# Designed miniproteins, single chains, continued (2), part 71

Each design is a single chain, and the fold is of that chain. pLDDT is the mean over its residues in the fold that is shown.

## One batch from the design tools (miniprotein)

Design m6451
Fold by ESMFold2-Fast:
Structure m6451 (fold): chain A 89 residues (1-89)
Amino acid sequence: LTFAAATPATTYTITGTQQGDNVIFTINQSDLTQTQYRALQSIGVTFSDAGNGLIQVTIPLSLARTLGTQTSDGYTFNFGNYTVNITTN
């Protein structure tokens, strides 16, 4: 899956963490549109307020595997204008 972000001029690389059967990372609350948030929630992505205009994203590991490519150290997937690198233990 690929979603267009509100500010598509720059692609951001961020690091997420696997916690059990979920992958977790933080984005800026304004980086996705309301429509994108609702679409992602409908496929199993959950969002929670992380404070200071940030939002914590939780994706089931099975969904993250569907969205991305496995690397030697975890997974990489595209989320809006983010390239998210997930490290697994």
Scores: mean pLDDT 71

Design m6452
Fold by ESMFold2-Fast:
Structure m6452 (fold): chain A 90 residues (1-90)
Amino acid sequence: DEKIAEREKLRKEIEEASEEELLKLLDENPEDVELVVEIALVAARKGWEEVLERAIELLSRLTGLSREDIRAMIEAWLAGKNSEEEAPAE
């Protein structure tokens, strides 16, 4: 499945990427919803507020949702992902 292989490669690059590299990926791929979401999740996990804000802005434009709503969704996704072990207290 070529899309899965391509996404897995991009996901590894995003996980290993620096804050500056993620900003560049957002600038180069502003219409790729899946890529922007993955970048937003990584930025939120690492506390990179500038990257997170830019990703939220792009997702707001792509989805028609408010920036506040998108931020809440990202936080919910991160909380859900961490529920298996024990979610760290925010």
Scores: mean pLDDT 74

Design m6453
Fold by ESMFold2-Fast:
Structure m6453 (fold): chain A 65 residues (1-65)
Amino acid sequence: SAAARNARRDALFDKRIAEYEKQGKTELAEALRAVRDGDVSAVLTPEQREEILATVREIEAEIDA
């Protein structure tokens, strides 16, 4: 169901956000929350942007598996 897919997506995002917070990567955690919620306002370096894009691709791949 769509609800089950959305719950899985949110859980995967929350796991990655918690990992960034644990590592002290607050800008990445904040940016990933914004992506999860469909709102982006954070200013990221090119390296941070690439990390977020890679993380989002991994989450989407896990949902589609």
Scores: mean pLDDT 78

Design m6454
Fold by ESMFold2-Fast:
Structure m6454 (fold): chain A 55 residues (1-55)
Amino acid sequence: MSPVQQALERAAQRYADSPEVVSAAQNLRDALEAGDWDKASEYSEKLSVAVSKHE
């Protein structure tokens, strides 16, 4: 698995009560599954920002 996918799984578990984190994580997973690298990059950035608000 990619480092991005591993980071996504950790963030989703750690901040499961945050709708912003959950939404970004789901969108990133969908983009990765579809092979849309541009969208995956965009959602990865959004997820990082959402997680950083909690830390």
Scores: mean pLDDT 74

Design m6455
Fold by ESMFold2-Fast:
Structure m6455 (fold): chain A 114 residues (1-114)
Amino acid sequence: SKMKEELYEQMRDKALEALDLLLTAEIDKSLSEEERQKLIEEAEKKLDEMLKKAAEIIGRKYSPDMSLQEKKDLIKETIDLQLKFAKSSSDIAKLIADYFMAGSALELLEEHKK
């Protein structure tokens, strides 16, 4: 239980860090192409770490070669597990926000691969 809560918090932290890097790469016009690419590569590493933690929480294996939808499904299963322990509307709202934050980061990374 405690270990899974620690993994979930680490998952959230990695999702937020990745989203921040990807948004910076999109909006900061002062960045060189090399600097932008480094932010994207760092975000990809953080999202891989996030998905590995998500897979560990739900007892599945993660591969970087998974489709965007398969990666989102790992996140959804992790959130669905946490929802079983939610006791307040605030807890539910936080989990919904976590889901959309992680999903948005994955979608932004996928756009950079096109």
Scores: mean pLDDT 87

Design m6456
Fold by ESMFold2-Fast:
Structure m6456 (fold): chain A 128 residues (1-128)
Amino acid sequence: SEAAIEALYNFALDAMRDPEAVVRELVEVGGLSEEMAREIVASIIYTYESLPKDASKEEIALAVAKVLVGVEGYPKSSDEELAGLLAVLSRRYGVPAADLVQTLADWGLVPAERVPALLARVEALLAR
């Protein structure tokens, strides 16, 4: 979805702008360890800085999504960790969890059979 693309894009910009605030939100809202939150934020920053200067918003969003899921050399996120990351994006940018999960599935980053369990975990975190 366009809203999910905007959220992932803005997440990269916010990580660049205030990495410590993003780390804190990943720990407090996402339930990630501080070590993992710092590693994810550092990977987002590195990936964003490594993209061509003319990279589209969708290309930046896809690159961020690959970091969150843990593909193409990034550490693979568990369902619990990925749900925490997506819950932070949903709360921060007002995007439905279903749109975020479906966008990852549409990009082939999450297999279809993983979608129902992942969505349920994100929604459980958002109900707190």
Scores: mean pLDDT 87

Design m6457
Fold by ESMFold2-Fast:
Structure m6457 (fold): chain A 59 residues (1-59)
Amino acid sequence: SSDENLERGAAAAGTSVEAARAYVARFQELQARGESLTEEEVREIAPEAYEAMKRQQEA
């Protein structure tokens, strides 16, 4: 479930579930609008979320 994925991402990034939820919600909103951040921009503004996403892709 999405909650389980958020818990895994938060743990991998060393952050809270609340912070992980905020990052995921923002990224999903941008995708729904057909917009996206570059990989470099994501890493600069949200390095923890970027690392969490990378780890989730490997799992």
Scores: mean pLDDT 66

Design m6458
Fold by ESMFold2-Fast:
Structure m6458 (fold): chain A 70 residues (1-70)
Amino acid sequence: SELAAQFAEAARAAAREGLDAVRALAEAAANDTEHARELLEAIVAAVEETDPALAPEVRAYAEAALAARA
């Protein structure tokens, strides 16, 4: 979706700034009641491509956030 593409671009920019920037974006995505999974998956994929070293922590956050929502 266009929203997921926007979050992917934001995630690429955030990954260049560091983990705190990516985490803030992931928190915003997790709060989207309808699109959280799609947005978090887009963020993780973009981070893996931009800075693979950040990907495991971002992925762990995404998995925990989605599990907490049911």
Scores: mean pLDDT 83

Design m6459
Fold by ESMFold2-Fast:
Structure m6459 (fold): chain A 92 residues (1-92)
Amino acid sequence: SKEEREKLADEMQKKLDEDYALVVAAIKASTSLSEEEKAAALAQLDKLYQQALKAIEDMKNAKSKEEFEKAVKEFKEKVLEMGKVAAKALGL
């Protein structure tokens, strides 16, 4: 249902917000990264985070199951890219 899709989108956003905050804190606390490297990584992560939030909005506004599934796929792709940026920055 639409209500179930909105609930799932809210749960995904909550986890995204929590995970994003942890990654941002880890990058800021890093002693291995220069200030320029931190700024670049944080800027890239913020851009991906905003795109992931847009995908969450698209999930909530989806008028069909197909639109919802497309938005979920876009969200997952942005989260995967955020993970790659974080892993590269933190030497993971």
Scores: mean pLDDT 88

Design m6460
Fold by ESMFold2-Fast:
Structure m6460 (fold): chain A 97 residues (1-97)
Amino acid sequence: SHIEEVAKKIRSLIDKAKEALKNNDYESLEKTIKELEKLIARLDLMARLSSNKKIQNLVKKLVELAVQAKRASKEDKEKALELLEQGLKVIDQILES
């Protein structure tokens, strides 16, 4: 599934963002967030075209978490990490769908 391939790529980038944030590597974090935004936008489009309401709702949650995590990433490291962990759980649910 193309959705599964994109979701796996997003999962890998969330793990990379968590590692960059833990290491205060803000250059790598910024690059990774930019890549995440592009892939999440692609996943959102694919979910809408799939007509699968469960996947659409999960992707909407992922989009909301991404916006919150980006905002928190410079102000509240612990909150940003928590939001990225929630994103991983949502990705796992998409992959199980």
Scores: mean pLDDT 86

Design m6461
Fold by ESMFold2-Fast:
Structure m6461 (fold): chain A 85 residues (1-85)
Amino acid sequence: MTEEELLAALEETIANNPNPDVRELARLFLETLREKGLEAALKAVALYLIEKLMPEEKKEEMKEAVEAGDYEKAVEIAHEAYEEL
């Protein structure tokens, strides 16, 4: 996935996703991505999600991904968690 493809996917999520929490998360990711780049956006989303919204089981997996520097996996775990909200 290129940065431009990711931006397009986030904009579509903001416009079309029926869940307002998912839209707000997508906005946070999009704004950080535009201002600070992909690595900063992934870190910001991961830290936000760990503290506020992740279920206990996924908090541990998310922390492991962030600690390993696997930010793409951290975002995937976050997306899986929020698809069910």
Scores: mean pLDDT 70

Design m6462
Fold by ESMFold2-Fast:
Structure m6462 (fold): chain A 79 residues (1-79)
Amino acid sequence: MREEIFREAEVSLLWMKGVIYKKAGDYEGAIKAYEELIKRNPESKDTPYALRELGEAYKKLGKYEEAEKAYKEAEEKEA
């Protein structure tokens, strides 16, 4: 239970960091937070949403190919 509780807290923290960075216009910071969430918790219920936010952040940086890949992966996990 301890490790599971810490993992849930970590997912929530990384999600919050991504949202805060995105709202602040720090899209590189948002990308790092969402990538960390996805890599550490690939089967999390929040991972498809993190992938969508990752795609939006990539688009804001003009990285359209990376954005498209993130959106496609999000759709695959939401299906």
Scores: mean pLDDT 78

Design m6463
Fold by ESMFold2-Fast:
Structure m6463 (fold): chain A 91 residues (1-91)
Amino acid sequence: IVEELSAEELEEALRLGREEALLAMARGVAEGRDAEVERALALAEEEGWDVAAIREEVERLLATLTPAELEAREAELRARRRAFEERVLAK
């Protein structure tokens, strides 16, 4: 049996992936890992993502979130990812 994602599960996976990418880039900028952030943005551009919109969202996150709030959001996303994987992968 091929484990086929439902439309809802696929949408959730895409949403989680997008949020994870944004938070990872915000974390990279906060930690001074500019080369890693630029590499990730270059890959996103190759895939047709709106890199300008991504940069704007990362800048907004860093301007509005304290380090503690960023860490809390990362923890929330990790919990959501784990819950998603438990449901979809049935393990």
Scores: mean pLDDT 76

Design m6464
Fold by ESMFold2-Fast:
Structure m6464 (fold): chain A 63 residues (1-63)
Amino acid sequence: SDSLAQSRADSLEEKARQADTLSVDEQQEYLMEAMLNSARYSSVRDRFQAAADTLLERVNRLD
């Protein structure tokens, strides 16, 4: 696996966990980054997609 892609996925997963402590603008920015990285790094796509889903849920508080 691409170690850089995994590092970015790990970082975004951490941001997703802390999303409720971030501003709405920051949450939306990380959501966009997770979605873009999902398209960019197919080998870890599922990790970025999961992070995007978590961020979207927190932004909208959909539970």
Scores: mean pLDDT 74

Design m6465
Fold by ESMFold2-Fast:
Structure m6465 (fold): chain A 82 residues (1-82)
Amino acid sequence: MKERLLSPLTPEQLAQLRAAVDAIREEVDKAVAEGLDPSTAARIYTALVLQAVADALEGRVMTPEEAREWARKLIEEAKASA
């Protein structure tokens, strides 16, 4: 049902989601400073933010630590391909 998917996040869940998004941005910005292509960085950032929001809407909010680990993994994979 549409109502179930639109259930509001608690203030605590919203704060954790914001912290996770900030952690993703920090890791991506650091990678760009270290030579990661900005287009690749934008794609990684978008994918991780969308995943974080999707998980939160399903009742699982990722931690900032999990967000940093996922960002680092995708960044290293992109660097290995370049």
Scores: mean pLDDT 78

Design m6466
Fold by ESMFold2-Fast:
Structure m6466 (fold): chain A 91 residues (1-91)
Amino acid sequence: MTKEIIEKLENSNEKEREELLRELDKEVERLAEKGGSIKERAEFAAIQTHIAKLYSEKGVGMTEEQLKESIEKAKEKGDEEVAKAAEEALK
């Protein structure tokens, strides 16, 4: 899933990007809960770093306005996980 997630993130639209970030956050949470192997933790650390670079360097992330709108829509739909992911990205 790792390389597939990165590739999808680079080619995704804004809605797909939200979904992928949500899935990634779930995987990170799952690994933290289960205490994944050193290899798995390192792999996820690399993915997180790569995503951060894509948003900061290539501008493939949402604008601040779009991010706030996304958070609001997620709250309206009751999708707290998407809202939390977006709020963390805003910090």
Scores: mean pLDDT 56

Design m6467
Fold by ESMFold2-Fast:
Structure m6467 (fold): chain A 58 residues (1-58)
Amino acid sequence: SEELKKKIEEVRRELTRVHQALVDALRAGKPPEEIAALRQREGELDDEYIKLVKEYEK
């Protein structure tokens, strides 16, 4: 599905952004709560990416 392709690309872009934000936050010594929130968001996006790819491959 073309719609699934676009969603996969969107999630990939968001994963890149969140990962960069996590790296920046770690370098800046942000509070553990901010680091934990970014790690949780990255995990949620990774799970979404896997689900979308599995749907696309059907």
Scores: mean pLDDT 86

Design m6468
Fold by ESMFold2-Fast:
Structure m6468 (fold): chain A 73 residues (1-73)
Amino acid sequence: SMEERRKLIEEMYEKLLKSIDILADHFGVTPEQREKFYKEAEELYKRMLEELLDESEIVAKINEFIDKIIAEL
């Protein structure tokens, strides 16, 4: 359902923000870089809410984003 999709996106977004905080704290990421990651995560969140994505597509986009963040460390 659309409600279940919204909840999944919200839960994944919250997990993504926590992952950013953990990575930033452990790898000594600057406040400016952390803020950039937050803005990029928020943009992804808004895009996912606007698209008719299934659960597997939502999970894939989140995983791709995390991989990109790790690669920038």
Scores: mean pLDDT 82

Design m6469
Fold by ESMFold2-Fast:
Structure m6469 (fold): chain A 89 residues (1-89)
Amino acid sequence: DKVEELIKLLDDPDPEVRAEAARELGEIIEKTKDEKLAEKVLPKLVKLLDDPIPIVREAAKEAIEKISKVFPELVKKLAEEKLEKLKKR
């Protein structure tokens, strides 16, 4: 499945590949309005906000902003819950 391949590419050693995968996933979710895919992908995109390479961080931010237009409450819930869990450990 191409979507599952894109999700794996978020962990690719090449920053250009990670950035492109993030952008494509954000665009797919915005167009399809697939909430289950958004729930699966959002934690990985939030992790990429801390990527060492600026282009990857920017791509993750843009993807999350696109998803937030369709699922604003989901973005708030998953981003806040994941950050809180990391902070308490």
Scores: mean pLDDT 80

Design m6470
Fold by ESMFold2-Fast:
Structure m6470 (fold): chain A 71 residues (1-71)
Amino acid sequence: SEEEIRKRAEELLKAGPTLEQIRKYKVTDEELDYLRELMLKRAEETFTPEQVEKIKAELDKAYEEIRKRLS
C-alpha cells in the first residue's frame, strides 16, 4: 500500500540509505522515488532555495546511479 511505501521510505531515510541497505530491504523504484521526495522536502525546510537546488541536483545524480547499480 501507499502507507507501507511511505513508512519504509521514512525508515530508510532515518538509517541513511546505502546500496547494501537498499538491496537488503528489496527497495522498489517507487520506494526510492518516495525517499527522494522526502529528502527533498526536508531539505526545503532546513536550507535556502539556492542550497536546495544544489541538493536536488546531487540527489538526482545519486539516485540515478543507485538505480543503475540495482539492475
Scores: mean pLDDT 65

Design m6471
Fold by ESMFold2-Fast:
Structure m6471 (fold): chain A 73 residues (1-73)
Amino acid sequence: MPMTELDRAMLALLSPRELREEAVEALRATLDKDPSYAAQALAALESYLKQETDPARAAVLREEIAYARSLLA
């Protein structure tokens, strides 16, 4: 699958803290602008969380999953 803007933002969440905070802001701005991306973002974030072994990065992914779920409910 080609890498989407959402995929790039999620990969940046696995980067050093400075880039991670910017990635969180960019992802949330994208979802706020178009909530239809929430289902796609949720599926991709859950996929990344299953592969994540770092508890700090897993915590960030879980927060973004919760945000995406809130837009769908």
Scores: mean pLDDT 70

Design m6472
Fold by ESMFold2-Fast:
Structure m6472 (fold): chain A 87 residues (1-87)
Amino acid sequence: DEQRRLELIRRVYEEVRELALKAGVPEEVAEEIGGLAGGAVLQGTEEAIEEAEREVYKLASKYVSDEVAKELGKEVRELAERAVREL
């Protein structure tokens, strides 16, 4: 249902934003990263999730180490995949 979808999107957005902040990403960029993850859940496809992982890595790599940016992208993928399974 649409209400459940919106709640899952919001949850993924908030979790990913918090992870990005903890990793050292600035607040405004962490919000963008959260939005990318939420957008992947909204689309609900493997392709969208993979694209979000790449874009999150790209954005985060400007602010944190390559290793941390890759880990953040992987966490985004895992959270989005889990949320899509709940839809």
Scores: mean pLDDT 87

Design m6473
Fold by ESMFold2-Fast:
Structure m6473 (fold): chain A 58 residues (1-58)
Amino acid sequence: MPSSAERLEAMYALAQQSLDERLPLAEALARLRGVADRLNVPEGVTAQLEAEVRRAHA
């Protein structure tokens, strides 16, 4: 089973991949949220990553 650190690494990789693929903001956020829910990532961590993705799009 992946450790908390491995799950966070996967979430960061997914966020970076969304930016590299130049996905629209709404699609990038939906993808991030879906994976976070599947991996049971804490809401605070998900919110931080969403804020970073929004910043990259601004």
Scores: mean pLDDT 74

Design m6474
Fold by ESMFold2-Fast:
Structure m6474 (fold): chain A 104 residues (1-104)
Amino acid sequence: SPLEEALKKAEPVREQLRDEITARLKELGITDPEVIDLAVETAAVFKALPNPPMSVLLYLAEKIASLPLPVQTKILEVIRSLNLPQELLDRFDLVLLFARAIKA
């Protein structure tokens, strides 16, 4: 599936980003391992795949949208601080807005 392929391609990037993302999230008061893992996975997918399929973006957006809004904001601050394509970040913002709407 597109999701399985994206996660496999993100695997080596996850380990590269883990320490940096963990440190940044801890500075923002986030210590939950599941939240940190989700942020690392999202960032790794975006770094490994400059044009991820919509199904992959929606999968990540739905997981982030399920968290409290202050936690979502902190994850997005960390992800946006990385050197990622602006087009991808803009596209993810729209998908996340949609995911938030269907959770309301």
Scores: mean pLDDT 86

Design m6475
Fold by ESMFold2-Fast:
Structure m6475 (fold): chain A 83 residues (1-83)
Amino acid sequence: AEEAIKLLEEAIEEVKKVEGDEDKDRIIAALEEAKRLVKEKQYDDAIELLEQAIKVLKKRGEKYEEALKLVEEALKIVKKEKE
């Protein structure tokens, strides 16, 4: 859980560096909620929210490439923690 939380914190930091996106605050809020769900061991809800965030980040393109990489790595860890 700690490693996934750290990756999500790094992903939030990378999203904050992106300029000119009105949805940036919504993406940050979703990642912070996913981090909360991981801390509370609500892994099913965290996985669903992280998969939704990944779809949004992929759609937004290259400016979120680093954040996407970190969120995908966090998702893999959360799935491993669940099983």
Scores: mean pLDDT 82

Design m6476
Fold by ESMFold2-Fast:
Structure m6476 (fold): chain A 88 residues (1-88)
Amino acid sequence: MKTFTASATSAQGVTLTATVTVPDDEKVLSVKTFWGTSASGRELLTLVVLSERDGKRILKVSTTVLSPDGVVTRSSTEFVTDEIGVGK
């Protein structure tokens, strides 16, 4: 298995991590990381991995959110479709 980890240090001094694991039989096409802060003071780290298996495109998204009270929340979602493309 291939494991991708993104990390960022928040303005509050907290290290945030987002992790996506890809099976060895999936071909990784793209890996992207996004960082942002909401108007409510929430800090977000998102790791997006696009892979391909058996002619299908698989999008794995892992998001880590740090709230202003110091609580860390993680969510992971996977989408399987033939509609997701990578730019040229």
Scores: mean pLDDT 79

Design m6477
Fold by ESMFold2-Fast:
Structure m6477 (fold): chain A 99 residues (1-99)
Amino acid sequence: MSEIEKRIEELEKRVRELEKEAREAIENKDVEKLKEVIKRLSLLNAEAVDLARDPRASEEEKERASEIAARANALMAELAAEIERLTGKKPVLGGTYPA
């Protein structure tokens, strides 16, 4: 097994675990856990993007890494919307969340 293939499989496993934790946090209305999952998804997305750009990766490996990044981004967006729904905080004046 190549180092890149092993890393992709580890990222696929991690995104599945984060999807499970996210579902449990949604069911429990646990806003702090949702925020933690978003942070972990952000880190996973960065790793997946790096693998998708690795010149040693095959086209198939780059495609799989890109799919993992897309899944992480989609889940982060869903969880951000869920936090807004649970907290009732909506942008009133087109405000951006402070960094």
Scores: mean pLDDT 80

Design m6478
Fold by ESMFold2-Fast:
Structure m6478 (fold): chain A 70 residues (1-70)
Amino acid sequence: KTKELLKELGLWGKELLEKGKSHEEVAREMGRKLAESLGLSEESQERLAEHWSTLSEEELLKLIEYWMSL
């Protein structure tokens, strides 16, 4: 289940980037969605979103590629 979740999030993140969203926006949205999918509180969702928004473009692209390969 977790593997499927990560793969779906990777595909979604790639789609957002293709639609022209910035890497900071995509990372924030992916972090929030991950926390939400794991059943974490609203506060934890926002904290994870903010933390992930600090990922570099290279880090985000590598993460998306890895998750899509699962």
Scores: mean pLDDT 83

Design m6479
Fold by ESMFold2-Fast:
Structure m6479 (fold): chain A 86 residues (1-86)
Amino acid sequence: SLEEAIQRMLELARRIPEVLPAAEAAVDGIRKMLAGEDELGGLESVAALTRAAQAVAEENPEKRDDAEQLRREASTALGEAIRQLR
């Protein structure tokens, strides 16, 4: 479910302090998109989170697996949100 994907995404982001603000912004963007307040908020904020996680994966090999999983969970959450709108 969307809520489960959001929870997994935030749980992973708490293990990577560098991306936590971007992950919180992605959750906010997805919620605003679903509420009809910002039609592209989820797309833009998840893209920003994905770029931040990719940078962490490149610079910190020990965090790479968590950062890659965070990117997967963020994509899942966005996909579930888009599915609810359509």
Scores: mean pLDDT 84

Design m6480
Fold by ESMFold2-Fast:
Structure m6480 (fold): chain A 76 residues (1-76)
Amino acid sequence: VAEEIEELARESGASDEQVEAAREGALEAERDPSLAAAAEAYVKEIVAKGSVPEEEILEAIRNMALALAAKLLEAA
């Protein structure tokens, strides 16, 4: 998850600082069992659909990043 988010941020032209922030956030989400479980459930849903366009995979990653951001804001 963290590596996929990092790679997509780089491909989107994000700065090195933004890429690092995304990676750290993803690593923190992996340490939170509830966020890890949500990410795993989303991936399983995508896999169950079989043929998935790249756009939908990118959307799934964005949704995971937004969920992580919301969780971090609540914790602050």
Scores: mean pLDDT 58

Design m6481
Fold by ESMFold2-Fast:
Structure m6481 (fold): chain A 102 residues (1-102)
Amino acid sequence: PLLFKLPDFFKKIAESQGVTSDELTMSSIVGAVYRYMVEEGILEVDLSRPGGYVRVLDMDSEVAKELEIDEEVLSLEELEDRILEALQRKMGLSEEEREAAR
């Protein structure tokens, strides 16, 4: 029951993005957090750079603080990794559980 360790803050974000408990995976949660941040105006997507990048418009947002984002610009891959790492850290997962959650 890894998903029962998910903090209520991230559960609410996933639910706001239409992710149901039956569809709840680490990948779907990462995608939901990303979509939430774009829709709330916390992130601006820059597709002009190879691989895609995001600009953080509101570093003082609760979600940016929960993700420990202190960079103004991240690649999409770096953002997805940061979201995943923050979720795993807040769930109290061991290194072995982190590998299993990928």
Scores: mean pLDDT 74

Design m6482
Fold by ESMFold2-Fast:
Structure m6482 (fold): chain A 115 residues (1-115)
Amino acid sequence: MNEKLRKAEDDLLSKDEKVVEAAAETLASDKELLKTFLEKLKNLLLEDDPGRRKGAAELLAKLLKYSKKYAKQVIETLEELGIIPLLEKLLKDKDEEVRKAAEEALKVVEELKKL
């Protein structure tokens, strides 16, 4: 695993907003890191465990909230990986918390598309 990717993933989970912002910029500014991270999140969104699907959707929403400067690259990568249609399917997920997390992620996707 790329050490830079691992650090950015850990930093996205920080309670310090500046640390989260720096991690999101690191991931969103590097096309290969972004693609690798989003592929990992996509796999988690497909897991049978609702906690993993919820966590992945929440991490995605968090990345997106701090990625306005790189909105085009982030949206294009989400579309390439088929993550947006997957989030739309999760709006009908059996777990209510997964549905709420997917709704929040899609809301931020729409905000970035308007930039």
Scores: mean pLDDT 85

Design m6483
Fold by ESMFold2-Fast:
Structure m6483 (fold): chain A 91 residues (1-91)
Amino acid sequence: EEELNKLRQELETKISEIEGLVAEADRLARQLPDEQKRFDLLVEVGILEIQVAILKLALSRDLTLEEYQEMLKIADKVLERARQLVAEARA
């Protein structure tokens, strides 16, 4: 059970980082003068917000060690996409 607590804390930390990046991407996208690029980035922000909501729902449940490991893999993919989205919004 101590290992489950460590995985839960790791997932919480990744979710927090993703939320920060998604919020930054949203702010940057809304400042863009190109309407099409702004729209495309805001759609991707919305998709990431849905993925964050799914990860938060997982944290509210009693998960097995295997389920936490799968959620962490998903969180890593979402985190990488959020970083890419911030970079795209800054370009």
Scores: mean pLDDT 87

Design m6484
Fold by ESMFold2-Fast:
Structure m6484 (fold): chain A 61 residues (1-61)
Amino acid sequence: MASAEVEAGGVRFTFSGDGQTGSITAEPALSDEEIAALLREHHEELRVALEELGRAIAARF
């Protein structure tokens, strides 16, 4: 598995994936709708974490 972390809007997001599935975990715990809203508001801050996750997954294959 590969993972990347970023803090946006006072919430810590952990992006994880294994090349087949991906997940986003937020602390404190949030619903999928709340996560989507924060991703829309802070998309540029989270883009780097998603790019790092993608590179980490690709590097393992």
Scores: mean pLDDT 68

Design m6485
Fold by ESMFold2-Fast:
Structure m6485 (fold): chain A 63 residues (1-63)
Amino acid sequence: TREQRRQLILEGASHGVEAIKGAVTIVNAEKGKESKEDGEKARELLEKSQELEAQYEAQRQAL
């Protein structure tokens, strides 16, 4: 339905913002401004956010 598509778009956008924040943290960790552990954790969050984004897009296409 229209409401389901709208919800998927909003959730996808939210995960996109989290992915950008994760990418910034990874870059800062590589430059030695943040710990390797923080960079690794940010990488996991980025990967999870991208996976959720892909799942929402797949569901949207199935609708």
Scores: mean pLDDT 64

